Designed miniproteins, single chains, continued (5). Designs and how they scored, part 24

Each design is a single chain, and the fold is of that chain. pLDDT is the mean over its residues in the fold that is shown.

## One batch from the design tools (miniprotein)

Design m16803
Fold by ESMFold2-Fast:
Structure m16803 (fold): chain A 73 residues (1-73)
Amino acid sequence: DLKERAKRFGEKLIELAKSEDEETQSLATMLAASRPKEETEDTVIPLSVGRGMGSGDTSREGIIAIGEAAVAK
């Protein structure tokens, strides 16, 4: 379940980052940069790192890594 959510979230984030829309790309960048700190309350990223295919970092790179790993699945 948590793995499935991490996968979907990562796929969406990667899609946003690779979108042709400048607004979508900037949004993905901002999410990756501030997500771990802002999401600490919801804890979706930290939980994904523990069970998902993350590197173990909840930084913006960790979010992107989870997305890429999920897409590779």
Scores: mean pLDDT 51

Design m16804
Fold by ESMFold2-Fast:
Structure m16804 (fold): chain A 64 residues (1-64)
Amino acid sequence: MTREEIAEKVAKETGLPLRAAQLAVDLAESGVDPETGAKVLVKLYGISEEQARRAIELARELLK
């Protein structure tokens, strides 16, 4: 899958804005753990920590 396709699936599955899903993919690809990455997404997009963590975990699954 392309990074674009992964971000679209993450956005659809989690309900995140596409830009937030794109950042979740970038964080997952960089090897950032879901807990640390979730804090970044919460700070920038005001989403829930659970929603942010799920997005990064899903992105990590789809990248491999």
Scores: mean pLDDT 82

Design m16805
Fold by ESMFold2-Fast:
Structure m16805 (fold): chain A 89 residues (1-89)
Amino acid sequence: SMAELEKIRELAEEAKKTTDEEELLKLLEEMVKIAVKSEDLEVLEEAIELMEEVLEHHRDTLSPETLLEMEILIGVLRIVLGVSKVIGK
């Protein structure tokens, strides 16, 4: 839905602005929860794209542990999207 798209875009912008790794992960976890609960392929695809942008924005400043956690969260969404595309066809 548009409201879910607006919320994940808002969370992604907040995630780009934060310098706190714990708050960054919380924002990304909220994006994952919204995308998964939406059951909407468009929301899932945009969440993956936005999370990849957040990862690239912070790549040189984040700890290896936080980078790994971000990749895991993105990986979860990629699996959910892949499964949803197979089941939905």
Scores: mean pLDDT 85

Design m16806
Fold by ESMFold2-Fast:
Structure m16806 (fold): chain A 85 residues (1-85)
Amino acid sequence: MLEEARRLREEAIEGGARELIAAEAPHGAELTEEGARMLMEEVAEGIHPGDAEPQTPEGKEVMERIRRAGEEARRLEEEALASLL
């Protein structure tokens, strides 16, 4: 189940980065694909984006969804590790 947790996290980060760009770019945000991915990686780890916080309701929803996906991936990882003990 570690592969499932890894896939969930990777897919959430990639999808979230694309959705964040789609939500924020029409409103003048200059987001690179790499910058968006790094931001999603931090949010998935539970790190607050600080000055990079999205301004649109859609962007804020993406952030919350990615945070939840990161929490779920961590839960699956912990369950998989517990199953091996």
Scores: mean pLDDT 75

Design m16807
Fold by ESMFold2-Fast:
Structure m16807 (fold): chain A 57 residues (1-57)
Amino acid sequence: MTLTELILAYFVVKHLLEEDPSLSDEEIIARAKEILKENGVELTDEQLRWILERVRK
């Protein structure tokens, strides 16, 4: 995972969490994975969970 991919994933996850704070971790990860894939970035569920925990700080 590059720094650019990490930054993009961080902002995507943050946007999803701010848009609908009722979303489960699994729903946020699934939606973020789809958005990132459309932008040519493929991350694992574990990488996205790690980012989600950082966004929550």
Scores: mean pLDDT 81

Design m16808
Fold by ESMFold2-Fast:
Structure m16808 (fold): chain A 91 residues (1-91)
Amino acid sequence: AREALRLSQSTNPDDMYRGAQMAYRAAQSPDPDQVRIAARAALTVSQRATDPRVIREAYRAARMALQNARRLGDDDGVRIAVEAIRTARRR
């Protein structure tokens, strides 16, 4: 999860894409801390990316994080994931 967040902060589109893919995998974790970090990574990519493919991958990661954060009862994870989804949809 932390590596996904680090890559999401890159100026390189390939790094942002990898970050979003890693966030999608981390979002499936039973650990709410990993899901929350994955949601933050998806939000960061959604805010910074200009490539539609990268934005689409961030959207997928954010949706997975939302579903899993809701199951785990992590209100912070839900809030961050919802913001990531809204941000990606506006792009």
Scores: mean pLDDT 84

Design m16809
Fold by ESMFold2-Fast:
Structure m16809 (fold): chain A 103 residues (1-103)
Amino acid sequence: DIYEQLVSKIDSVIKEIDRAIKLTKNTEVRSLLRRALSLLEQARDLISKDHDLSAALQQVEQAIELLRKALSLSETEEEREAVERVLRRVQEVAEQIRQAIEQ
């Protein structure tokens, strides 16, 4: 089931964001990561409960914008690497949702 696969991937990314939040000492970066996490939880529910891939994609793309801002505000190499890794994974989720919409 493509919906179960997408939910599983989003759950994995949410865990990565939680790890990045715990690593981050910058309060603005933490705030952006928490907001991105909330958007991914909303995307997860849109997929799992409503099968609404288009609405989920909008939430994921908003999370990408917040993560790009978090990356620009990251002050340490460890923080930048953690945020960049999360950003890449969220971008992969967005691409997989786009592919699922085209099926």
Scores: mean pLDDT 89

Design m16810
Fold by ESMFold2-Fast:
Structure m16810 (fold): chain A 50 residues (1-50)
Amino acid sequence: MEKVKTMTTKELLEYLQKHGKGDPKADVNKDGKIDEKDVLLLKRLYRATS
């Protein structure tokens, strides 16, 4: 959770594209692609749970 908060949108996008392939949590809007919208939704989710 904390790493997600400290990463920039670009860093998070790179991380999710490299490590998040096949992870349903990385594709939070379930559009079949990991893009900036998923990064923004993921940050919002982590903010809401913290």
Scores: mean pLDDT 64

Design m16811
Fold by ESMFold2-Fast:
Structure m16811 (fold): chain A 70 residues (1-70)
Amino acid sequence: SEGALGGLAVATEKGLENGVPEEKILEGAKEGIKNAEANGDLESAKALRELYENSKTGEELLKLAKEKLE
């Protein structure tokens, strides 16, 4: 859902602004996938997993999340 993507985008942007280690930013995306799966939101889980697999950095993750929200 757009809510899950929006939450990920905001969390990633705030993490980057506050100097959170990139490893922890990417782990936040993994937790987002787990939460979506636990809630039965398989469409959001799939979308978040696709973003995670195509991102090497927090900057790339943020860019891809913002692109999907447009």
Scores: mean pLDDT 78

Design m16812
Fold by ESMFold2-Fast:
Structure m16812 (fold): chain A 61 residues (1-61)
Amino acid sequence: MLQSIWNGLLYGLGLVSGMGDYSSLPKSVLDQLIEKGLQLYENGEVTDEQIEEQLEVYKKS
């Protein structure tokens, strides 16, 4: 999964306050990244363990 989609998933789940380096993208693109990430999670293509790992990546400066 692309990092932009991971950030979209984390933001869509309310785990982070922004999209990190991707926050400057147009709202339409951000909305698509969020929707794609949430869809992959709902389809079972992403585990809670992977989400926790990516949340740690996001929190590292």
Scores: mean pLDDT 80

Design m16813
Fold by ESMFold2-Fast:
Structure m16813 (fold): chain A 70 residues (1-70)
Amino acid sequence: MTLEELGEQARELLLSHGVPEELAERTGRAIAEGDLDTAERLVVEAYILTQDRELAERMGELLRQAAALV
């Protein structure tokens, strides 16, 4: 699994849970670029917008996988 693949998975996951396209794209890009500090902030924004705990748990797992690659 690459950072680019994890970024695309994150983007699709966020979109499937009703996160706006712009925020989903920014989050996926941050993960793909290995900018995990930015990615974490954007995931918090997505959670504030959605209040979706399942989304937060799945995004946390993707961020843990990305952290192992940087």
Scores: mean pLDDT 87

Design m16814
Fold by ESMFold2-Fast:
Structure m16814 (fold): chain A 64 residues (1-64)
Amino acid sequence: ALSPREREVLRQGMRELDRQVDEVIAEAKRNGWSQEELMDRIGDVSVRQARRIGERLAAVRRAE
């Protein structure tokens, strides 16, 4: 189960991911990217943000 602090870290990280994904989608539409290129870029952004969220969660858990 997630603690309240862990849940807040996850919520903030998910909101940041949503913003980054929206920017990528807007750029893809503007530039006429293929669906494959769009999905690859979204994948990269998602992996990087998931890593950052994981690091923040580990820091919160270490502070217990």
Scores: mean pLDDT 83

Design m16815
Fold by ESMFold2-Fast:
Structure m16815 (fold): chain A 73 residues (1-73)
Amino acid sequence: GAPPLSELVSTLTPKEKQVLQVIAEHPDPAKISLKEIGERLGLSQSTVSNHLKNIMKKLGVSSKEELVALLAG
């Protein structure tokens, strides 16, 4: 079976974990923008986009929408 989300999250870098946390803590994670994530973490939108691609690859999802669905559990 697929590993639990908590185990997969443990494979993320500190910056990737920070990006994922900002998405997860948003009241509507599906509506959070790359700009908003960047503003929360002091990162550019392009840097956030690169972290999201790495997070999605490690968690086995192909889109931000799938990532949000995974976090919604």
Scores: mean pLDDT 78

Design m16816
Fold by ESMFold2-Fast:
Structure m16816 (fold): chain A 63 residues (1-63)
Amino acid sequence: SAEVLAIAAEAAKIARELLKRELSPEQQELLDRAQRLLVRGVITGDVALAREGLALMKEALAL
């Protein structure tokens, strides 16, 4: 769906920014979990999974 793809695109921008930096173990764990949820959300078209992944990505950015 367009909504899932838009969420995934926003999360991908955050992930690319984070991955260029030296990350804490906590940030790495959140990023890994977020990426798994986002990939599953995109493959299944599940907006809720995609939003959960984006939320974890934003949490990692806020650390």
Scores: mean pLDDT 84

Design m16817
Fold by ESMFold2-Fast:
Structure m16817 (fold): chain A 67 residues (1-67)
Amino acid sequence: MKITAKIPKENREKVIEELKKLGAKEVFYNPLTDELEIIVPKENRDKVIEALKKYGGEILSEEEVEL
């Protein structure tokens, strides 16, 4: 799964640490848009969405990615 979300800057580091614990293979942060692009196993999708929302994240898109 590829998930794109907009995260408040003050919570960025906390979100990235939580996502790594949830098995995120890639986490890319764009400082111009405050967007995170995250690649996670599909089984961890719901936990990732909960973590993002917990830290004030707005989910922009979700894509099924073959990895």
Scores: mean pLDDT 78

Design m16818
Fold by ESMFold2-Fast:
Structure m16818 (fold): chain A 69 residues (1-69)
Amino acid sequence: MSEEEFEAEVAYALAVMAASLLKKITGNKELADKYIEEARAAYEAGDVEKVLEITRKMLEEGDKLIAEK
C-alpha cells in the first residue's frame, strides 16, 4: 500500500471504532450510521483530514450525551 492509502485506512478504522463506541454508549444507531457513511465517503475520496474530523465530531457527540446522563 502507498503511505497515503495506509494513512486513510488507519483514519477510517479509527472512525469505525469511534462510531461503534458511540452506538454502544448512546444506543443511537442512526447517528452512528450517519457518521460511518460520511467517514466512508471521505475515505473513498482519500480525504484523511475529513475522516479524522468526522471521528472528532463523534467523540464530541458522545461526550455531550454522557453529560446528559
Scores: mean pLDDT 77

Design m16819
Fold by ESMFold2-Fast:
Structure m16819 (fold): chain A 59 residues (1-59)
Amino acid sequence: SEAAERAARAGRGAAEAARALKGPEQVYDLGTQGAILGEQGKAEEAEALAARAGRLLGG
């Protein structure tokens, strides 16, 4: 679904940003898990993890 694809993209983006900025490992882990769940079509779970990763990365 579009929601799952969007969540996967957001999770991947957060994980990439955490790697590039050497941010908290927690952001990388949450972003990666969100991306995996999004790829599996679990939109709600993927979105929740991606959102949490984004919040931690953004402050």
Scores: mean pLDDT 74

Design m16820
Fold by ESMFold2-Fast:
Structure m16820 (fold): chain A 98 residues (1-98)
Amino acid sequence: SNKQEKILTLIQNGKVAEALEQLSDLIQQEPDQAASILKEVSELLQKKGYSFEAEVVQKASKLGAQAAEKLRQLSEALKNEDYTQARLIYFELEELTK
């Protein structure tokens, strides 16, 4: 399916939390392509000014498909406007990707 294109369209429309939820599902379904998909999504997020989310996705790309749970948690934090939880996920990924 055109799941990757749908994720990019969600980001273009500012629906970042929904995009991250679908991204989590996609990398879990296509683990061999996870790093490539995460890189493309990170670059688009950065271009659209979502610098924090771009950096989280970039760090998550080092984990490949294992990043799926962290991206889902970030999606939920953003949906709930829980920026404290979003920052905790960032710091956890920073430690895991040292």
Scores: mean pLDDT 84

Design m16821
Fold by ESMFold2-Fast:
Structure m16821 (fold): chain A 63 residues (1-63)
Amino acid sequence: MEELFEEIRRTYSPEAVEAAEQAYLSAKEFGFPEDYRNQIALAVARGDRDEAIRLTQKALDEV
């Protein structure tokens, strides 16, 4: 998580970083595996909403 969010904070806007952090925490609360949490956070940071939704749905099907 930490190394991923250092990269996100360096690359994206503060608003995108906050959205990504919230997405990661929500995924963690829902019990998603860490690899899915990281991928969802990255998709949100990039503004790739379709990918974030796809990954969230896939994680829900596997939990």
Scores: mean pLDDT 80

Design m16822
Fold by ESMFold2-Fast:
Structure m16822 (fold): chain A 98 residues (1-98)
Amino acid sequence: SEEERQLALLEEALARARELEAAGRLTPGEVRGLEAAELQLAAIREARAAGIAPVDEATLEARLEAARAEIEAAAKEGPEAAAEKMREALRELARALA
């Protein structure tokens, strides 16, 4: 489904953000945002696997679509640029899901 594709792209972006963390390029605040987003993504995955739709599905879908668009735009500039743009989107997503 489209949501599954968007979730997969978000997982890839989170993996790239983890590479930045491993390289020491994230602030403590950004690391906390990354951890929060990973936990929320895991919760969404578990809810979907259990057949429970998230209460705020439309908002989550819009956030995932925005993240996908940013990844696609940044990919034209290279993987490093994509990772950095996703770091920003990650903080916004974490705030929206908190």
Scores: mean pLDDT 61

Design m16823
Fold by ESMFold2-Fast:
Structure m16823 (fold): chain A 71 residues (1-71)
Amino acid sequence: MKTVTAFKSKPLSDEEIAEVEKALLEVEGVIAARIEQSPEGTKVTVLVEEEAVEKVKETLEKLGFENIEVE
């Protein structure tokens, strides 16, 4: 199991948050996704199986997230 984190330098609406969460949960091997908003922007943390890490990274990039890190 791996943790993937990503950041977007803008706040998201509740609808946009729901779309991001849905897109991540549609990826096979995603265990959990967490979206946190702050004045600095939106942070996403995804718990994922190792085989699905690359797919999660691609999904986050398509959604406009930057600073994608794998732990």
Scores: mean pLDDT 82

Design m16824
Fold by ESMFold2-Fast:
Structure m16824 (fold): chain A 85 residues (1-85)
Amino acid sequence: MIDELRELVDKLREALKNGASKETLIELVREFVEVARRSPHPLFQRLALAGEEILDNIESSTDPEQIKKAVETLIKLAERAIEEL
């Protein structure tokens, strides 16, 4: 689980760096939420909820900068949670 979340964080970072489409970012965030949701750990449950809120914000936004910042926020939250384990 931790290794899968790390891999998804790396994929999200690479997608942002390469200017990936909104659709690609949505797919990666959905995968992240799904992986986090599978863990009963409170930190991962909070990440899943945060990811769902970020996903809603991305889907409703037309501003590329707002979309990128939302994904960056998820990456930072995930990094902090992984470091606590």
Scores: mean pLDDT 82

Design m16825
Fold by ESMFold2-Fast:
Structure m16825 (fold): chain A 68 residues (1-68)
Amino acid sequence: VAPHPALQATAARIHAVLSPEERAAYDAALAVLDRWRNGEAVSEAELNAAHATLEAVIGAAAAREAAA
């Protein structure tokens, strides 16, 4: 299924305010969550790290937008 336009716009905005390293971390975290959702073996530590990374990256993007 194609991504919803609003989700694509949100992802583009997040990528625009993030460093290349933060974008890579965000994409890696999403890949871990996708593996878990597909029923693949994901450790609790990997899942917790992925959630923490997503929260930190989204929080940083939101704070940068609020500060602008």
Scores: mean pLDDT 75

Design m16826
Fold by ESMFold2-Fast:
Structure m16826 (fold): chain A 83 residues (1-83)
Amino acid sequence: ASDEEIKDGIADLYLAVARWAAQKGDFKGAIELLKKAYEIAKEANSKETLQRVKETVDELLSIAPEEYRPEIEKLKAEIDKAL
C-alpha cells in the first residue's frame, strides 16, 4: 500500500512540475521530469501512472518547439511499449 502509493504521488508531482516547466518555456527541464516520472511509474508497475505520464507527454508534444519534439516522441514510443 505505502510504497506504490508514495511512488504514484511522486510521479504525479514530477508530471505537475514538468507541465509548469513547459509553461515557462523550459522544455529541456520538462523532458527530464517526464523521464523521472516514467522511471517511477515503471518501478511501481502501475499502468494507471504510465497512462498519466503518456497523457502529459502528449500534452507537452502538442505545444513543444520543433527542436524538442524528437526527444518527446522517443519518450512517447517507450511509454506506449510499456503500456
Scores: mean pLDDT 84

Design m16827
Fold by ESMFold2-Fast:
Structure m16827 (fold): chain A 80 residues (1-80)
Amino acid sequence: SEQVEEQIKLTKEFLLKYIKEHFSEEQAKEAEEILKELVEKMKKLSPEEIAEVIKKLLEIVNNSKSEEEFIENLKKLLES
């Protein structure tokens, strides 16, 4: 649905802004590449699965103590 596509888009834009504001250039590039792959994977999921991924992404933003931990948590989410 268009609503689900918009939620993915807004979540992507929020995370890209967060990465740009908080990360070094090198780590921002790595995080952005993983996020791009995750967004493509999300487009193939059900609305309920997309909601769960968005929830986990927000938890990663809130709970990660370093750029390295954030990137590792994104990688784990992509592999799940």
Scores: mean pLDDT 84

Design m16828
Fold by ESMFold2-Fast:
Structure m16828 (fold): chain A 84 residues (1-84)
Amino acid sequence: SRVQALLDLAESQRRASLSSLENTELNKDNKFIVKLNEDLSRESYAALARLTALLAEADPSATPRAQALLDESKAALEKTQAIV
């Protein structure tokens, strides 16, 4: 279904955000890699925010599930941005 396809895309963006955080933690002394992963995490969060809006339009009952994925992506972005 359209809703399931959007949720699958949202889950892939959540995983991308977590992967960027992990890569930042493993490479925190490399300023180039940290900045690249911050940019990638921000892009994944933006994509997930758009998918959340599309899910709200397609099926409002899917909104809590999409919001949970978006919240996880935001937390990962904030942790990535906190690494100096």
Scores: mean pLDDT 87

Design m16829
Fold by ESMFold2-Fast:
Structure m16829 (fold): chain A 130 residues (1-130)
Amino acid sequence: SDKVQEAGDAFLRELARLISERTGLPFEEALRRVVRIAYYLDLTGYAPPPADASPLFRVLWEQFREARAEIARNPDIDPRELARRTVERIEERSGASLGEVMAEAEAWVESRMSPLEREMVDRLVKAELA
């Protein structure tokens, strides 16, 4: 459990690094955005996106779900290599840049959070960035 959580955190940090490098966002800002999306997905139990969901969010959801499953099966997985493959699959399956996928996914997630979910995500993000 703890080892799976540490591997998950390492994956999100490597993903944020790649987003920062490709988009020019400061690392801390990229990390905040990635962690907010990931924690929202955790809170919703990775429920399938509704039919009206952003197509780019759907691709991100699928790839985060796959990465989470790989980490759960092998917590010793290289988080940098997993993040690299995840980004590659996101771009290949969406036909969009990583920056475009992240922007659309963030907008969709922020529009769907209930006040309680937002409060919980805000607290989890603050803990992760401390």
Scores: mean pLDDT 87

Design m16830
Fold by ESMFold2-Fast:
Structure m16830 (fold): chain A 67 residues (1-67)
Amino acid sequence: AKLIPVSELDIESITPLDQPVRVRTVDGSEYVAVAVIRDKDGNYYALLEDGKNAIDGSQIAGVGPVE
């Protein structure tokens, strides 16, 4: 999936997850997400564990626990 720098997002809110989750994207890549970002246009993104990059919610095929 295309990684989007957090600095490129017009952020309305960031909601931390209770626990990190494994995110699978539609292209088959996997990442660890730590928060959900909502932008001012109502789009949702997964904030990655690096704290710098996000993935567009439309690119997310599935989520699961990191175990």
Scores: mean pLDDT 85

Design m16831
Fold by ESMFold2-Fast:
Structure m16831 (fold): chain A 97 residues (1-97)
Amino acid sequence: KEEEIDKLNDEIIDNLKRIALKRGVPQELVDEAAKLAREKYKKSNLTLEEIKQRLEDAGVTIDPEIEKDKEKYETIARQMYTVLLFREELERLLAKA
């Protein structure tokens, strides 16, 4: 389960890196944001409820119909959390550039 989540997170981060590069974000900032997002995810060890709270605090909403399927909801919530971490780190790095 952990290895599967790690693989999905890597795929999400790689896709976000490609999008940022196409938008003209410098390669060095994209690579650093990806590294920091991966490190934060690994260190956070958050429960599903804590991830849900963080997503809600950030204004991220998941379709309530998906919430009825706990397994699908957990997968989507964890993917959205990875997206949020990448966005936060990239925004922080861009503000200091």
Scores: mean pLDDT 77

Design m16832
Fold by ESMFold2-Fast:
Structure m16832 (fold): chain A 92 residues (1-92)
Amino acid sequence: MEALKLAEEALRLAKEGKSVEAGRLAARAGSLASKDAENGNSEEAGKAGGLAAEAGRLAALNGGEGARYATAGAISGIGASMQAELAGGEGL
């Protein structure tokens, strides 16, 4: 799924200290994961949401310009995981 690939890339960038890029991708991944959960892809959406939330959290810990984007990423990831759980998938 596109959301899962973006979430994995966001986590990789967060681990590399690229907080702005990681936060932006995490936010996008979370939004797509929420849509995927609504469309019945709840298990993959839950995984993508969880990874997006983790990437957002790591980006926020690195601070700086990325903190705002990182917060959006974490919120989007949490929202996606909740949507996946409501759809019968894995949640947070």
Scores: mean pLDDT 70

Design m16833
Fold by ESMFold2-Fast:
Structure m16833 (fold): chain A 92 residues (1-92)
Amino acid sequence: DPREEQERRVEELLERYRLLLRAQQALADGRFDEAVRLVEELTGERPKTVEELSQLLKRLVNELLEERDKLSEEFQARLGREMGKLLDEVLS
């Protein structure tokens, strides 16, 4: 079912986005080990430097945006609304 597949993709992308927001916030706060742990949970990759972590986060954001663009307009709009809610929640 194409609609059920898109709903599953939205949930997956929201989970990835939550981890990315928390990792970006941890890095901004100077909590390098916490940020590394969060990206390792998502990717299995363990960056060794701030530069490696920053590049990995940029790649993961680009991959998330590419996957979003594969969704229909309806599901892109839904994802956007839920991402906004997560941004407010994580940065509060």
Scores: mean pLDDT 84

Design m16834
Fold by ESMFold2-Fast:
Parts: sequence; structure tokens; C-alpha cells
Structure m16834 (fold): chain A 66 residues (1-66)
Amino acid sequence: SAAAASALAVARGEHVRANRALAEALGFEVEVEVDAERGVLTVSQTSEGKSSTTTFTGTKGTISEE
């Protein structure tokens, strides 16, 4: 439903903002990429040359690392 989709979008936005603000406060670099066509949100965090990428598709997320 439209209400459920809106609630999920708000929750995702809050989650990304909270994680970004916290990571930046801790000295991490954060990048966010959105693929609107596929409904995919990718968040990448980098610290001391190491990076971690989390991908959200629909209601599920997966984590990928080098």
C-alpha cells in the first residue's frame, strides 16, 4: 500500500541519516547511491582504506565487503 511504502521510505531515510551522522562523527566516509528503477539503496562506508557496502532491495538488505 502507499502508506506502507511511505513508512518504509521514512524509516530507511532515518536509518541512513543516523548511520551517516554517526559514521562521520567517528571519522568514517559515507557514500549513498540510489537506483530508483530497481528500488535499490546502496550505502558504502570507508575508514583507513577499508570499505564496507550494504545494499537494500525491497525490504531486505545484504552486506558485501572486499
Scores: mean pLDDT 60

Design m16835
Fold by ESMFold2-Fast:
Structure m16835 (fold): chain A 119 residues (1-119)
Amino acid sequence: SEFDKLKSEVNSLVKQSNDYSSLGVDALKKGDGETASKYLRLSSEKLKQASKAVEQMAKKYNPELERSSKLFEESSKLLEKASEAAEKGDFETALKLARESSVLSTSGQIELIGVELDM
């Protein structure tokens, strides 16, 4: 179904975001702010795409999915801020923001699963 295709796309985008975030965090631990900034920004872009895909699902299938879309959007914004902190050499702030982003993206996935189970 189109719903299953969009859900598969969201899951793929979140996995790509997690992979980039992991590479960004590893770069922060090595003191490489430029590499960290690059990967955290790529992670943010993938979550922004996931948010838009979930927003499309909300419009076509169930408006309760808007909460999941918002969580991915907020997670993406935290990763943008983490990327900026990494570029400035503020590795502690970058790590904190990346961690907060991970909590929000996980919450977004849980919300998506919960709404699907009630459909």
Scores: mean pLDDT 90

Design m16836
Fold by ESMFold2-Fast:
Structure m16836 (fold): chain A 89 residues (1-89)
Amino acid sequence: MSLEEKARQGAEQAREAAARAEAELRAAADVTSPEEIKEGARKSYEAALKLADLLEEAGYTELARELREAAEEALRAIVAAADALAAAA
């Protein structure tokens, strides 16, 4: 796959991961720590940022920006879901 295709997949994976994590948080509230979920989200965010940095260095500035935006959106969504789950416990 091209570097651009990998960037699009990364952004999509970040969004999909956020949606799945939110659903899993609601379903597995009694078996999963909100802190563990947030930590997983942060690790995914860091990986996405590293890929975005590589894309920007390669001249794909718009794709890097889109990936960073998607990663931030995903992180915020997962953190908010985990915090809501903790507040409901």
Scores: mean pLDDT 74

Design m16837
Fold by ESMFold2-Fast:
Structure m16837 (fold): chain A 59 residues (1-59)
Amino acid sequence: SKEEAIKLTAEALRKIGDVVDWAIAARRAGQWDEATEAEVDERLAKVAADYKKQLAAAE
């Protein structure tokens, strides 16, 4: 439904924010490297994939 789609979009945006916060924490801890960079990309890709899957299921 449209209501569910709006809720899922808001949740996806919150999850993106969580990934950004995690990346900032890793930088501050001195743990930024190529593996951490790849982990950020993977986590963002998972948020996008989960969002698309849940959005399709809500229809």
Scores: mean pLDDT 82

Design m16838
Fold by ESMFold2-Fast:
Structure m16838 (fold): chain A 78 residues (1-78)
Amino acid sequence: GAIKSVVVAATPGSGAPVPFPSPTLQAVADAVGARLSYRREGDTLVLVPVDAADRPAARLAAGLAQRDLEHMRAELER
């Protein structure tokens, strides 16, 4: 299904970083060296920064995804 919203977890996670299914989101994470994990809850993508230092990058990625959900949906759906 299509993702309708993207949010950032308030606290850093304990999981290992995982590759994003979206090339655009992966490029953002790679460009800033951010370590992010994520989980999908129905139509919501939850970005979980591994460290506090990853929060700004997670917020930028969430903002970009939220703005361009229609465009990114094609990437995420493959």
Scores: mean pLDDT 67

